# Designed miniproteins, single chains, continued (4): the designs that were tried, part 34

Each design is a single chain, and the fold is of that chain. pLDDT is the mean over its residues in the fold that is shown.

## One batch from the design tools (miniprotein)

Design m13151
Fold by ESMFold2-Fast:
Structure m13151 (fold): chain A 90 residues (1-90)
Amino acid sequence: AAGVAAARAQMTAQITHITGILNEANKAVRDGDKEKALKLIEEMKKEAQRMVDTMLAAADALGAPELADMAKQFQKMVENQIKKIKEKLA
């Protein structure tokens, strides 16, 4: 129980961090800063993958497959937001 709670708290912190990067990327798009927007997209991809890898390990160690499922679902949401940003930059 304590291990699952700690993993969920870590996931929440990672989601908050990635959401912050997404907000900065959207601001860069509005400001016309294509280079900054593309760098922030790359950071979001790396952080989302790191979250998935971390939660897959936690899911296996704790017998909590829902942690992996939640992380993968959030990664798909990030991928969709990245597509929208790329379309605005094209």
Scores: mean pLDDT 87

Design m13152
Fold by ESMFold2-Fast:
Structure m13152 (fold): chain A 114 residues (1-114)
Amino acid sequence: SPQITQSGGGTVPVGGSITLTGKMSVPISRYPIHWYQQRPGQPPEFVGVVGPNGEVTLAPRYQGRVTLSQDVAANTAYMTLSNLQPEDSGTYYFAVHLPSGETLFGEGVEVTVV
């Protein structure tokens, strides 16, 4: 199975911005790259996806505040959150859906908005 590594996260002020990073042991261009937010005691909430052709789909509450991008040469995916609000606090996951039907999640990175 591909390995996923995530970085970024941390404590940011209300109205601030943060960039989260996801990497894979295989080319990121092989899979649609999904991003999820999870709050304690809640299921993961869909944030957005980048398709194999680079098409971006964002959940409505994140439109205008989230940018999803990829650096194919560096094999890195990025999620930038801007104009952060307290409800944006949570653990953010990089995820891919495998042909087997399994979903692989990264370990997650925590974002705290203060």
Scores: mean pLDDT 86

Design m13153
Fold by ESMFold2-Fast:
Order: structure tokens, then C-alpha cells, then sequence
Structure m13153 (fold): chain A 82 residues (1-82)
């Protein structure tokens, strides 16, 4: 069976994290609750990236850094809107 690449797994994790936070806002989560969950999700994704960094090309690393930067910005925007 074809396995998703490290890059694809990071992309899916980032998308899933944002969807979870949006659902939490819809369910009435406080900014404090969103912050705790956002920080935990970001830390897990960053730990996964660090553990798999050696398997990524320079181009893939640049894409991952952009994904993480975008994720941080979108998470901050979601917490601010709650």
C-alpha cells in the first residue's frame, strides 16, 4: 500500500488541527481552552517535523517551514476571534 509522505502527513496534521480548533469555537470553547489545545497541537506537529527532518529534502523543509508558519498565524487568528 502506498504510504503518505512525511510532507503529506504534516499537511494533513496542520489541516486537522485547524478544523479541530474551528469545531471547538463552534462548540463554544473559551480563548483560554483554544490556546491550550492550539499550543499542544503545534508542539506535536513541530516534534514530528524534528523527528523526521533528516528524511526531508531542502525544498520539502522549506515547504514544511511555510506550513508551520501559516499554521501558527491561522491558530493565532482563531484564538483572537473566539
Amino acid sequence: MPEPSVLEKIERAAEGALKLLEQMIADGASPAQLRVVADALLAEIEAYVASNRASLSEEELAKVEEIIRRLREEMEALVARA
Scores: mean pLDDT 83

Design m13154
Fold by ESMFold2-Fast:
Structure m13154 (fold): chain A 84 residues (1-84)
Amino acid sequence: SVEEYIEKLKKLLPDIIEDYIRLAKQLDMTADAAVKDAQLTIDRETEEALKKYSSEPKEKQEELVKTLEEIGREIQEAIRKEMA
């Protein structure tokens, strides 16, 4: 369900942020490059999630998009805070 997917994402968010920053640092990415990569990743994840939940009511699909946008913002803010 959309609700279970959202709950899982929110629970995993701290680990996702940590892994993203760790990988970006290992690849010697600039903060700007890491932010752009995170945006592309969220866009792809949103497209795939909407395909998976295409039979769900519009309201639930909108909640899914909003949640992924919020997650993307949190990742971007963490990158700015933790990377020069």
Scores: mean pLDDT 83

Design m13155
Fold by ESMFold2-Fast:
Structure m13155 (fold): chain A 57 residues (1-57)
Amino acid sequence: SRLERRRKEEEEFRRILAEERRRMDAAGASVTAITGRLLRLIGLWLDGASLEELRRA
């Protein structure tokens, strides 16, 4: 169903956020830079971006 698909996509989105945070932290990014990046990805997700678009953003 649409709700089940959305739940799975939300779970994958949370994984994308955790992965991006880990990558930036490992690269020595500041907390401010990491927060800004994650907020941008959240904004795109809320605007209806696909998981593939988020990975390229």
Scores: mean pLDDT 81

Design m13156
Fold by ESMFold2-Fast:
Structure m13156 (fold): chain A 81 residues (1-81)
Amino acid sequence: SLEDAERALLLVMNLVLQWATRNNESQERIDEHLEALAEIWREYVETGDEEAFRRRVLEYVREHYPEIEEEVRRALDAAAE
């Protein structure tokens, strides 16, 4: 559902923020990545394509934050129930 996907996105964004802050990533870089995730969310709101949303979030995290990929996968899996 839209509500479950929104909850998953917020968890993913929080995981990114926590990891990036602990690893001293710049605020500018953090803002860029959070905006990219927000763009993926806006596309989901327009299309309703849950598989595309999940795929794009996982691909983005795998490329930029591979250390938290497993935690992100769990958040997305919980939203699919």
Scores: mean pLDDT 83

Design m13157
Fold by ESMFold2-Fast:
Structure m13157 (fold): chain A 99 residues (1-99)
Amino acid sequence: SEELLEKLKEILGKETLEEVREAILALGLELVARSAVPLALLRWELRHTDLDEAERARLEAEMARLEREMEKGERMIELVQAGLEKEENQRELLRLLEE
């Protein structure tokens, strides 16, 4: 609805649906790009390195954080592709931005 779109515009500092769409696509791509390589390196280290329990727990916590960040970015991209003119997608996007 109009209220959800206005909230998204306010949060992102944008005036149009097109600008919201571009901003969310850019944010989603940035989250994926900055998480992908560190996540791959952490997965490699956890599988191929002899780590003590404390160090393993630290790397597993960081991996979980990066996985959540990457999933959030991927979902933002999917919502843009599905159409941000749809109230259902606006509502889900608002929820993601409030995380």
Scores: mean pLDDT 88

Design m13158
Fold by ESMFold2-Fast:
Structure m13158 (fold): chain A 87 residues (1-87)
Amino acid sequence: AEAKLEEAFAAQVAAAGEISPELAAELRELLERARAALRAGDLEAATEALREALRLAASATAEVSEEELERQARALTEQAAALLAAG
């Protein structure tokens, strides 16, 4: 289950790297913060880091509302927490 989360994070960083190395570096830091928060059981911190990561990714292609980013970040945090709990 952790392997799927790692693969998803790696894919997002790789995609960001095709746009800009600086964007990829910042996205990687945000995703690592989210991962650390998820492992610590801090769902609020994980949601905030994922929201910032989604906002950064969206800024490279199209604008997305903060409410939509928060909603997506919470859904991803819940899925990631479930995957980590499952093994």
Scores: mean pLDDT 69

Design m13159
Fold by ESMFold2-Fast:
Structure m13159 (fold): chain A 93 residues (1-93)
Amino acid sequence: SKETKALLDFFKEAGEELLESLGLPKLSDEETVKLMVKKLYEVNNLPYPDSSFSPEEQVEELLKKLYTPEQVEKLKEALLGIAEGEEKERAAA
């Protein structure tokens, strides 16, 4: 689905940035997503997802553990590049 792809693209981009910041070589898209998910589980002291889960399912389960359903919906809207309805600016000084 478009939402699933947007989530995977987000985690892939974040994972690529992490790898670049550490001076590590690029990985496959799936491996990059899994590394980012694993890292987020580790930093939040959460148990790793079931190995039978796809990368998409691992991302969805992680989001359910870290955020409320409302926050997950807002994140998905942001990841789809919907500028309308997003908080565009903090109080401008």
Scores: mean pLDDT 69

Design m13160
Fold by ESMFold2-Fast:
Structure m13160 (fold): chain A 68 residues (1-68)
Amino acid sequence: SSSEAFYQLVQHTAELAAELRALPDPTEADLAAAKARVREFAQSLGLEHLIPWGEAQLEGAYRAHLAA
């Protein structure tokens, strides 16, 4: 279902954000790689319209780490 696919995308995005937060010194390349993974997964679920949301979550995690 659409709701189940959305839940999978939310969980996958949260896992990628956690991976970025766990890195001692994340780079723009690490963020770009995480965004590519979110894009591919969203496309596999037919949720391409949510790619900007997923990318924003990853950017937030990246920027929060830089600010800490």
Scores: mean pLDDT 84

Design m13161
Fold by ESMFold2-Fast:
Formats: sequence, C-alpha cells, structure tokens
Structure m13161 (fold): chain A 107 residues (1-107)
Amino acid sequence: MKVFEIKTDAELDEKNQTVVKETFVERATPSLKESVKEVVKEAVDKAAAYMAQLGYAADVKLTIEEIGEETVVTLELTMKTAKDDVQKNIEEIRKQVEEILEKLEKE
C-alpha cells in the first residue's frame, strides 16, 4: 500500500486547550480481502489500547469503505495533547498497518 494521507487540524477549545484531530487515509487497489480488513481492525484496536496505556485521552474512529475496486481505510484520532506526540502515535499506527498488509500480500 503506497498512498497515505494524514490531515492535521488543531483548534483551541473554550478553555484554551489544544485539541488535535488527525485523519489517516489509506487507499488500496484492488480492494482488500475481508480477512485483511479484520486484521486492520485488530491492529487499530491494539494501537488505541497502547495509546490509552500511555495516558492519552483519545477518541479513535475507524471507517472501512468500498469505492468501486478500491478499499478506503479512514482512521480519525481526536485528542488533547501536543502536536508532536500525536504525529508520533499516528506514524506508529501507520507502520503497524503497513507491516500487516505487506505480510498478507506475500501469501
């Protein structure tokens, strides 16, 4: 998988706290097999649990859509933290997803 889009929105809430929203989008052609989609869901759940253990208050939303012959995987993270910490966590999730997909492409 070779197309990743990461979008970052940062807002100040009514208490002047920085709220960071990261959207990660992966596009796969041809569409992913159902077994691969389940592995991606499991990997995201494990990554969310790991973030919670590190003390991050994060809302994690995973959406998997079929658009023609393409599977679009959208991961949305909302958290109140420093931008650098959010970016590091997104890169770790991305690496885990890429490694799982690469292993499955070899079988």
Scores: mean pLDDT 61

Design m13162
Fold by ESMFold2-Fast:
Structure m13162 (fold): chain A 82 residues (1-82)
Amino acid sequence: ELEELIERMKELLKELAEGASEEKFEELARLLIEAARLAGEITPEQEAALLAKIPENLENLDKELVQKRAKEILAEIEALEK
């Protein structure tokens, strides 16, 4: 399940690098939170708190910054895969 989530996150990062959208950012954010909980990095209480913050973050979404960060993260992942 974690491996499947990571694959979907990589797909969303590629899409966000091409064009940032609130829908794709929300999906990526939810998958990241789920992956962190499955990896034992956060508690269920922290997961609930982070999920509750997604609508607020979407309202304040800097699409240019999101696109730039997605490109940076994708480049780092590609460098690690080399």
Scores: mean pLDDT 72

Design m13163
Fold by ESMFold2-Fast:
Structure m13163 (fold): chain A 74 residues (1-74)
Amino acid sequence: SHHARERAAQALLMEALARLEELARQGDVDGMRKEVEELVARLQEILPGLSEEEVARIRASLEAVMDELVARAA
């Protein structure tokens, strides 16, 4: 169901956030970028109805989180 897919997407986001925090502590910015791209691809598989605009919004939000984590690790 759509609700089950949304919960799966939220679980992926939480897992990716934990990995991004670890990568930020290591100073691995390239690893963080790869994690964001992999997360977006996995989200598109789980939620195949996502529009290009929705994907762009999700990507922008994840990039903002990445920037904040990098700033805190510096």
Scores: mean pLDDT 81

Design m13164
Fold by ESMFold2-Fast:
Structure m13164 (fold): chain A 58 residues (1-58)
Amino acid sequence: MLEPVSEEEKAKLAYEYYSGGKIPDDTPLRDELDGEVLPASEMVLDRLGRWVSFEDAE
């Protein structure tokens, strides 16, 4: 199911990502530039703290 996690959960996952924690590859995240929902394995946290696809990372 590709229902995106809540905004509060996204913030917690971003903290875990920076802390070297493991995020499940199948965690659905909303691209903050595009609005597309993708699994965490196809997403990256950009320099501004936004979850974006690898192609949108800046």
Scores: mean pLDDT 69

Design m13165
Fold by ESMFold2-Fast:
Structure m13165 (fold): chain A 99 residues (1-99)
Amino acid sequence: MLEDARAGLRLAYEEGRLTPAEARIGEEIIRALEEGKSGEEIKKRIAEILKELVPEEYEETVKALEELSDEEVREQAEKVVRSLAEYARAREEAARAAA
């Protein structure tokens, strides 16, 4: 389930590894995958967040996203979710090893 990915996102943000914009994008990717959204819908949601939070980077990033296929966007979104879940598990294992 996506709970580990949400935990990893929260930990990374609390540790200062993510900007507010990156944390918002990560949360939206998790939500879009949970809702079964297409790569095209994921692109739209990311573009909206970028336009609101980092308008100076919006044009270049949206252009790069448009070059990706829907399948490639979904694959990248799944990799992000997996990476966040692995981060949460690594932190949990480190805490158990230290205890």
Scores: mean pLDDT 78

Design m13166
Fold by ESMFold2-Fast:
Structure m13166 (fold): chain A 81 residues (1-81)
Amino acid sequence: MGEDLQKLVDELEKKIEETRKLVEEVNPKDEEVRKEIEELIEQAEKNLEKFKTTPGIVPKLQYYAEALANLEKVRELLEKA
């Protein structure tokens, strides 16, 4: 992997960690909201793994974008909670 691709992996791993920490700090009381948040974080982790393992720059960037979209949805849910 090129230096720039490794930087994207590191940044995405950090964003997933920060998002999990934010979930713990906000501690949503709605069980359905908590379940949706956990599913979105799991999808982000799956997309990170696909970003690491998928050949070709265009498919990699698609998985990266999907992971970021999943984390953004978590942040939106936490803001409304």
Scores: mean pLDDT 82

Design m13167
Fold by ESMFold2-Fast:
Structure m13167 (fold): chain A 89 residues (1-89)
Amino acid sequence: SELIERALELLKKAEELARRGDVEGARRYLREAAEVAGKVDDPLAQKAAELLRRAVEEIDELVRQGRLDLAAQAAIHAARVGASLLRQA
């Protein structure tokens, strides 16, 4: 699926940015990946979209608390789990 390939590419970019400490960039790509995955009529893609939306909310809260390192780790984890679900879709 073109949409699954697109979402996987966005998640790869999110993980790369998070590893470099660009939490804001990672958050933006996770949100875009959630939107793309949410368009796929597949239960695992829908689960990935829900997980990624929740992860963005959790990252926003960690950023408000000044927990930038933990926010980056949360973004990396979300990108990896989301990608795993999409590869099985």
Scores: mean pLDDT 90

Design m13168
Fold by ESMFold2-Fast:
Structure m13168 (fold): chain A 63 residues (1-63)
Amino acid sequence: MEKEKVLKSSVAEIGRLLSEMSKYEVEGRDELAKELWENVKEPVSQLLKEKGPPSQEELERMR
């Protein structure tokens, strides 16, 4: 798989998670927001360890 496609997928998932956490906070479900963050931080950390930070050119292509 292309590294660019993997990064785009991860960024989209993070965006969705931020939206969902905002909804949980409005509903007063702080514990669900924390659990969701704990679950996502490991995959994100692992992806960064394997791929490294995206280059400036890759960031420009994501816009």
Scores: mean pLDDT 60

Design m13169
Fold by ESMFold2-Fast:
Structure m13169 (fold): chain A 109 residues (1-109)
Amino acid sequence: MEIEKIVELAEELIRRAEETPDPREALLYLGAAYAVALALQGKLEEAREAAEALREEGREELAEVIEEAVELAKKIKEEDLEEAKKKGEELIRRVEELLRRRREELAAA
């Protein structure tokens, strides 16, 4: 199912952010996870803008993950949109907390 696949993409990015010792690298993974969550909420233009920004930073692989999430999000049926929005909101809250922690680490470095 499309929602589950998008959630799996975000969870993988979150895991990579948690595993990396580099707070700058973690911020890039978390930014990509945030964009994937935006796609799940139906905010496709905002997700695409984030993908383009990551491409300009040379992170083509992260941009491709976001674009995959956007294409999956387009296939979500109208009956599942409320569940998708709720899952996206939950992911955004988790990513925002992790972004806060990693930004504090980067500011201290």
Scores: mean pLDDT 86

Design m13170
Fold by ESMFold2-Fast:
Order: sequence, then structure tokens, then C-alpha cells
Structure m13170 (fold): chain A 84 residues (1-84)
Amino acid sequence: MEELLEEAIRVEKELGQAPSEEEVEKAKKEALAYYESLSEREQRILELRLRALIELARMKLAGASDAELQAKRDEALAEIAALE
């Protein structure tokens, strides 16, 4: 989980939309504490959501169209729904 959060922060910085380092550290600690409070199933769903967000951000950096981004989002939502 922590590695996924660090990757997400790195990608957000590349998109030019990153909060201060203090705010990032606080949010990361809060996110990790939240993750540890979840059930194993909820942890899997959260990891899947975070992986999807990272992939969408990478696609956006690579110049993907709005249609391609929407298709990827719909795919991720279907995978999450299958776990619920």
C-alpha cells in the first residue's frame, strides 16, 4: 500500500498538481491508518482503486484521449463492483 501511495504522489507531481510536502506526509499517514483499519476485502478494493488512479494518471501524461480515460475508468469500476 505505501509503495502505491508514493507512486500516486510522484505521478501527481508530474501532472503539476501536488500539495506541499507537509500536506502530502500528513495525507499519506492518514491514508495508511485508514487502510490498516479496513477489512482484507476492503483493502483489496482500495488497492485496486489506487492502482486504477495511477494508471489513469499515467495514461493522461502519455496523452490519452478523454474517451480512452473514460473506458479505463469504466473497466476499473466494473472490477471493483465484482468484488462487492
Scores: mean pLDDT 76

Design m13171
Fold by ESMFold2-Fast:
Structure m13171 (fold): chain A 70 residues (1-70)
Amino acid sequence: VERVTISLSEEMVEEIKKLDPSANVTVGVSGEVVKVEKKKVDENLAKAKEAGDEERVKLIEELWKAQEEG
């Protein structure tokens, strides 16, 4: 799994664990996150949209953007 160094919030860390419970993540000023597979991101994004959970949709979208830009 590809690793990305980025500053992460606790909410993003929790979302990564929900997307992939086996993923190793850190939180801090300069954090490190294990890149989550796009398939898992897409599946969870679809579930969040169906549930009407706008906050979760934002978290998943921000997480994916951070992984692409980091």
Scores: mean pLDDT 63

Design m13172
Fold by ESMFold2-Fast:
Order: C-alpha cells, then structure tokens, then sequence
Structure m13172 (fold): chain A 81 residues (1-81)
C-alpha cells in the first residue's frame, strides 16, 4: 500500500540514502511489507536498474519511490492482452 511505501521512504530519507550493498536486504523488507510481489532476482535487478541507473552505489528515497512506481506500472500492464 502507499502508506507502507511512504513509511519506507521516510526511513530512507532520514538516513539520506541506502547503499546498494544493502539492496538485497531492502528487497526482502519491501517483499515482507508487500510493496513488491516477490524477491525474484530479475525483479530485484530491474528495480535496482531503475533506482540507480548510473551505478553510483546508493539509492535515495525519491529514486526508490520512482523505481517502485515504474515496476507497479509494468505489473498493471499484465492485465492488457
């Protein structure tokens, strides 16, 4: 839900960013909070690609929120034949 995504974003924003070395842990947290549908490696790599496209080694709250929005938009497209 949006409230869970907001809570996660606020936590990240309080620290400024999440290092990509902790990204696997972040993926597990997002899955437990039902923000993402699975911890599938392909989904995780796609999310990381959207959140850190330049491979700077860190993800800010706004970058994570945008990446999650893009993933949810693609999931919605599964309803279109």
Amino acid sequence: SESQLDALEQTILAQGYVPTSDFDLLIDLLYRDKVIPSTDPELAEKLLSYADPKKKGRITGPQLLLALTLIETESTNLLVP
Scores: mean pLDDT 70

Design m13173
Fold by ESMFold2-Fast:
Structure m13173 (fold): chain A 83 residues (1-83)
Amino acid sequence: MEEREKLLEERIARILALRGENLADLTPQQKEQLRVSIEVALKLREIGYEIDIELAKRRGDQESLERAEKELREVKEELEILK
């Protein structure tokens, strides 16, 4: 639980850095809005990699399959941090 919270705060801080804003100035509601934005972006990437896996399987492209499966695992790990 504590490790997940720290990883979530790190991701929120990265987005804040892009906006030139300070984490301490955010309300809990604003932090949740940023979490949802990150989650949506990761879910879109997950869909893309699932399509890549399906296409690689249909074509028998083992190299593309292994690459897409690694990318999908990484995206799923990031999504678990947001829960």
Scores: mean pLDDT 76

Design m13174
Fold by ESMFold2-Fast:
Structure m13174 (fold): chain A 109 residues (1-109)
Amino acid sequence: MKKEIRELVLRIVAESIRGIGYEIQGRLTGDPADYREAGRSYLRAARLAIELGEIYEKEGKLEEARDAYRLAVRLSRRAAEVDPSLREEAEELAREAEKKAEELDKKLE
């Protein structure tokens, strides 16, 4: 449904902005807690991007689905970079999203 896609996009944007905000705050304060909040926000955005990819894939929008999964990979890797304690969880999520993107690349000829 178009409404579901719009809500997911808005939530992805909101979590990404939150992540950027906390990352900037961490640079200014030097507080590790700000980087933990940034990492958690990026990881939430990554999970939402996977959900968006799954919806686009079901609708036959394979290019949009691939782009959503690629976004999830980038967000997951960023989460691991800003908060190393999330590395294992973020790398697992990145591998899941990368696999889905690669499967879609094979269908896009």
Scores: mean pLDDT 88

Design m13175
Fold by ESMFold2-Fast:
Structure m13175 (fold): chain A 112 residues (1-112)
Amino acid sequence: SYSQSVIELVEEMIEKARRLKELLKKLIEDPNDEKAREEALRLVLELETDVGVLQIYGAVTNDEYLLEQARRMEEALRKVRAALEAKDYETALEEMEKLIELLEELLEKLKS
């Protein structure tokens, strides 16, 4: 079974991902909002750091499922970052929806 600390980390990641989604919607409406863009980039960095923590936990516990989910999340975040840097906020939003789905799937598995 998974530890409560991993469950809490994934729940916090979902909250950050949802906040990032709302910032991306704002940036679609106002693409020159530099403060919203700076906050979005900070949230991407925080989520990248959180995925790194999941990778360390998966490696230490030899959890192949968690490592594969973290790899898929890292791929989604890489695409979000690239789209955000290109100011392609619609593509960034699509990739964030995929990340949220991966996080929700992981949370369901961790609680089962």
Scores: mean pLDDT 90

Design m13176
Fold by ESMFold2-Fast:
Structure m13176 (fold): chain A 83 residues (1-83)
Amino acid sequence: SVEEAQEEARAATGRALAAIKETWPTLSPEQQAALEEALAPLSERMSELAEAARASSGEEAAEHFRRAAEEADRAVEVVEEFR
């Protein structure tokens, strides 16, 4: 359902934010700048997908939320690479 896809996107976004929050204070200012740069395209795509989901309904909205969750999971992978 749309509600389940939205919940998955919310959970995935929460995981990405938690990973950033835990990793951020362990990084140098140079590494923090590099991480922000690496995450910027993913953050932009997630925003676009969330807007597309809100502008649509049913299966189309659910698909946009699922894609947003995928981008959030990629953000977690990017954060892990900065260890």
Scores: mean pLDDT 86

Design m13177
Fold by ESMFold2-Fast:
Structure m13177 (fold): chain A 113 residues (1-113)
Amino acid sequence: SREEKLRELLEFVDKAINELRQIIEDVKAGKLTIEQAVERFQKIVDELEKKVAEIRPELDPETQAVLDSFVETLRAYLERVRQAKSKEEVIEALEDAITTLENLRAYLEGKLA
């Protein structure tokens, strides 16, 4: 159902936030290269796009546009990580991605109320 798919998406967003926090800590600790951080973040963005595509037919056009905007914003942060020249630039882009996912979480919680 629409509600079940929205809950699955919300659960994924919570998991993605935690995974991004771990990527930041691993980058800070020198455990991940920029390339490895890109690979892990790419996987998160790809899975989000897949889950949004799965619920898309059950959503009104306005909600579809909002979810598409969140995906596009995360793709932009992924490109920022890919082009980063320092650990600090990687961390800033990933922190912006977390903020975007927290906003998506709040949006999805509103849709489930």
Scores: mean pLDDT 88

Design m13178
Fold by ESMFold2-Fast:
Structure m13178 (fold): chain A 98 residues (1-98)
Amino acid sequence: SVTVSQPSSVTVEEGGTAVLSYLATSSTPVTSVTWLDESGKPVTRGTVLTGIVGNTAVSVLTLPNVTREDSGVYYGVATSADGTAVGSGTTLTVVPPA
C-alpha cells in the first residue's frame, strides 16, 4: 500500500516563505508525487522539489511571499503500482506581520 505522511499545520507571516513537505512510503517503487490545493486542483504556485528513492519519496513545496489567498489545506499525493494515496492535509495559515 501507499502512505502519505505530512504535518498538520504551518503558520507563516504575510510576505514570508511557507515550506510544506510530505513523506511517502510504499510497498512498491513510488512513480509520482504531486501537491493538491484545498479544491483538489494541482498547486501551480511556488516551487516543488522532489526526491524519489525506490519505495520512498519526499516532496517539498516552497511558497515565497505568501498572501492570505495562500491560506488553506494542501494535500500530498503519491502514486505507485499499489495505487494512489492522498495525505490528511497540511493547513497553511497566513497571519498579518507582527
Scores: mean pLDDT 86

Design m13179
Fold by ESMFold2-Fast:
Structure m13179 (fold): chain A 65 residues (1-65)
Amino acid sequence: SRESLEELLKQYPQMRPIVEKLLNDKSLSLQQLSNKMYDEALKLGLPDSVALEFSSLVVSYRVER
């Protein structure tokens, strides 16, 4: 949900510009959004579990608006 994504962004504020960039890219499929979010989180040195959580939450946000 949007609230869950905002809570995670409070813990990892360095992800905010990446989340905003990817969510604003209307050309991305849900799978592409998920994969790019996961990859970008790993590039910033976030744990795999956190990268997966960001991936799942941005997909949920896009579906729920």
Scores: mean pLDDT 84

Design m13180
Fold by ESMFold2-Fast:
Structure m13180 (fold): chain A 75 residues (1-75)
Amino acid sequence: MDEDLRRAIDLATKADNDDIKTAKDMLSNGMSEDDVLAILTKRNAENDRRIREETGISMSDPEERAKTVLDKAKA
């Protein structure tokens, strides 16, 4: 496996897990789903930019990934 690709996957997985935990905390504190989604989308776009800068690898759509994280946090 390409070392850069492996690093990109590891970074993305770690970011997603942190975002799920953060989303659960935000929802439990009474933040709206729309506000949480906006924050997650922004965080995901920043994470994707950093991953691309470090590895040259573009990950999946930040907005779509943010929606997936929110769905997992709501379950």
Scores: mean pLDDT 78

Design m13181
Fold by ESMFold2-Fast:
Structure m13181 (fold): chain A 75 residues (1-75)
Amino acid sequence: SAEFEAVLQRLAEARRLLDEGRVEEAVELYKEAMDTFSPVYHPFILEEAVGALRSLPEPPEELIEELRRHYESLL
């Protein structure tokens, strides 16, 4: 679907920010993606975001917890 294509593009943009070391900006983009796209995609966005952040050399546990809380706030 067109919306799923947009979700994937947003996730790719967030990954580029992570590759640049712009971790906080990537987390904000993941949160914005959950605010923007349909709730059916929220679990997918969260799992992709957490996976990407945990793959970093120093996983930002406080930012991962912030993403999880943001997801829960939308339930």
Scores: mean pLDDT 88

Design m13182
Fold by ESMFold2-Fast:
Structure m13182 (fold): chain A 70 residues (1-70)
Amino acid sequence: SHMEELRKIAEDLALLAALKLGRQLEKETGEKPEVTVERVDEETFRGTAKAGEKSKEVVVTVEDVLKMLT
């Protein structure tokens, strides 16, 4: 279904954003980044990046994907 395709894009965008945050944290800390993505609800994904004692997160929704496509 189109909804399942949009969810997959949202998950992939959350991963990409978290990877970018992880690279930033690696440069700031000199530590290897740990990146995770979790499904918060049916339309929401959270990407988290951690390196040393620092962490950052990003939230991507199906609504965010729709705004990029329209």
Scores: mean pLDDT 87

Design m13183
Fold by ESMFold2-Fast:
Structure m13183 (fold): chain A 58 residues (1-58)
Amino acid sequence: GLLDRFTELARTKGVEAAREEGDRLGGELSGRAPSVEEALRVAREVERIMREAVERAE
């Protein structure tokens, strides 16, 4: 899942790489959402998963 992907990215390429990918993916997925409410939900979820992954990778 996303959590495992961000965790491996942080471990192999660094925390900055994981944050950059999280920002990029969050923006991409939010842009594809059919409504503003769904876009906000998706953006929040991607950011939450990325934060958790970075904390686990440390």
Scores: mean pLDDT 80

Design m13184
Fold by ESMFold2-Fast:
Structure m13184 (fold): chain A 94 residues (1-94)
Amino acid sequence: MTTVVVKVEGNTVTVTGSGENGRKAAAYAGLAITRYGKIESVKQEGNTVTVTLSEPVSAEQAAEGAVEGLRLAGLEVVDVKVEGNTATVTGVPR
């Protein structure tokens, strides 16, 4: 089981992966989120990817990006929770 937590602060999105393949899931979620705007910077440190775009992104858009990213990583998404500026997306392998 793999979980990514996505936190939105204006035009900066922080994606943190945990569980099996957390680093890969965070990378793919971050990549999918970059489609929502012009990329200003992308940094990956371990299981955390920080994406800065030219325009603000909603938590709902970031959640949709994380869902697409987890699917690209080969995971089936089983849970999506959006609370304020934070989205939690959980996937299972296969």
Scores: mean pLDDT 83

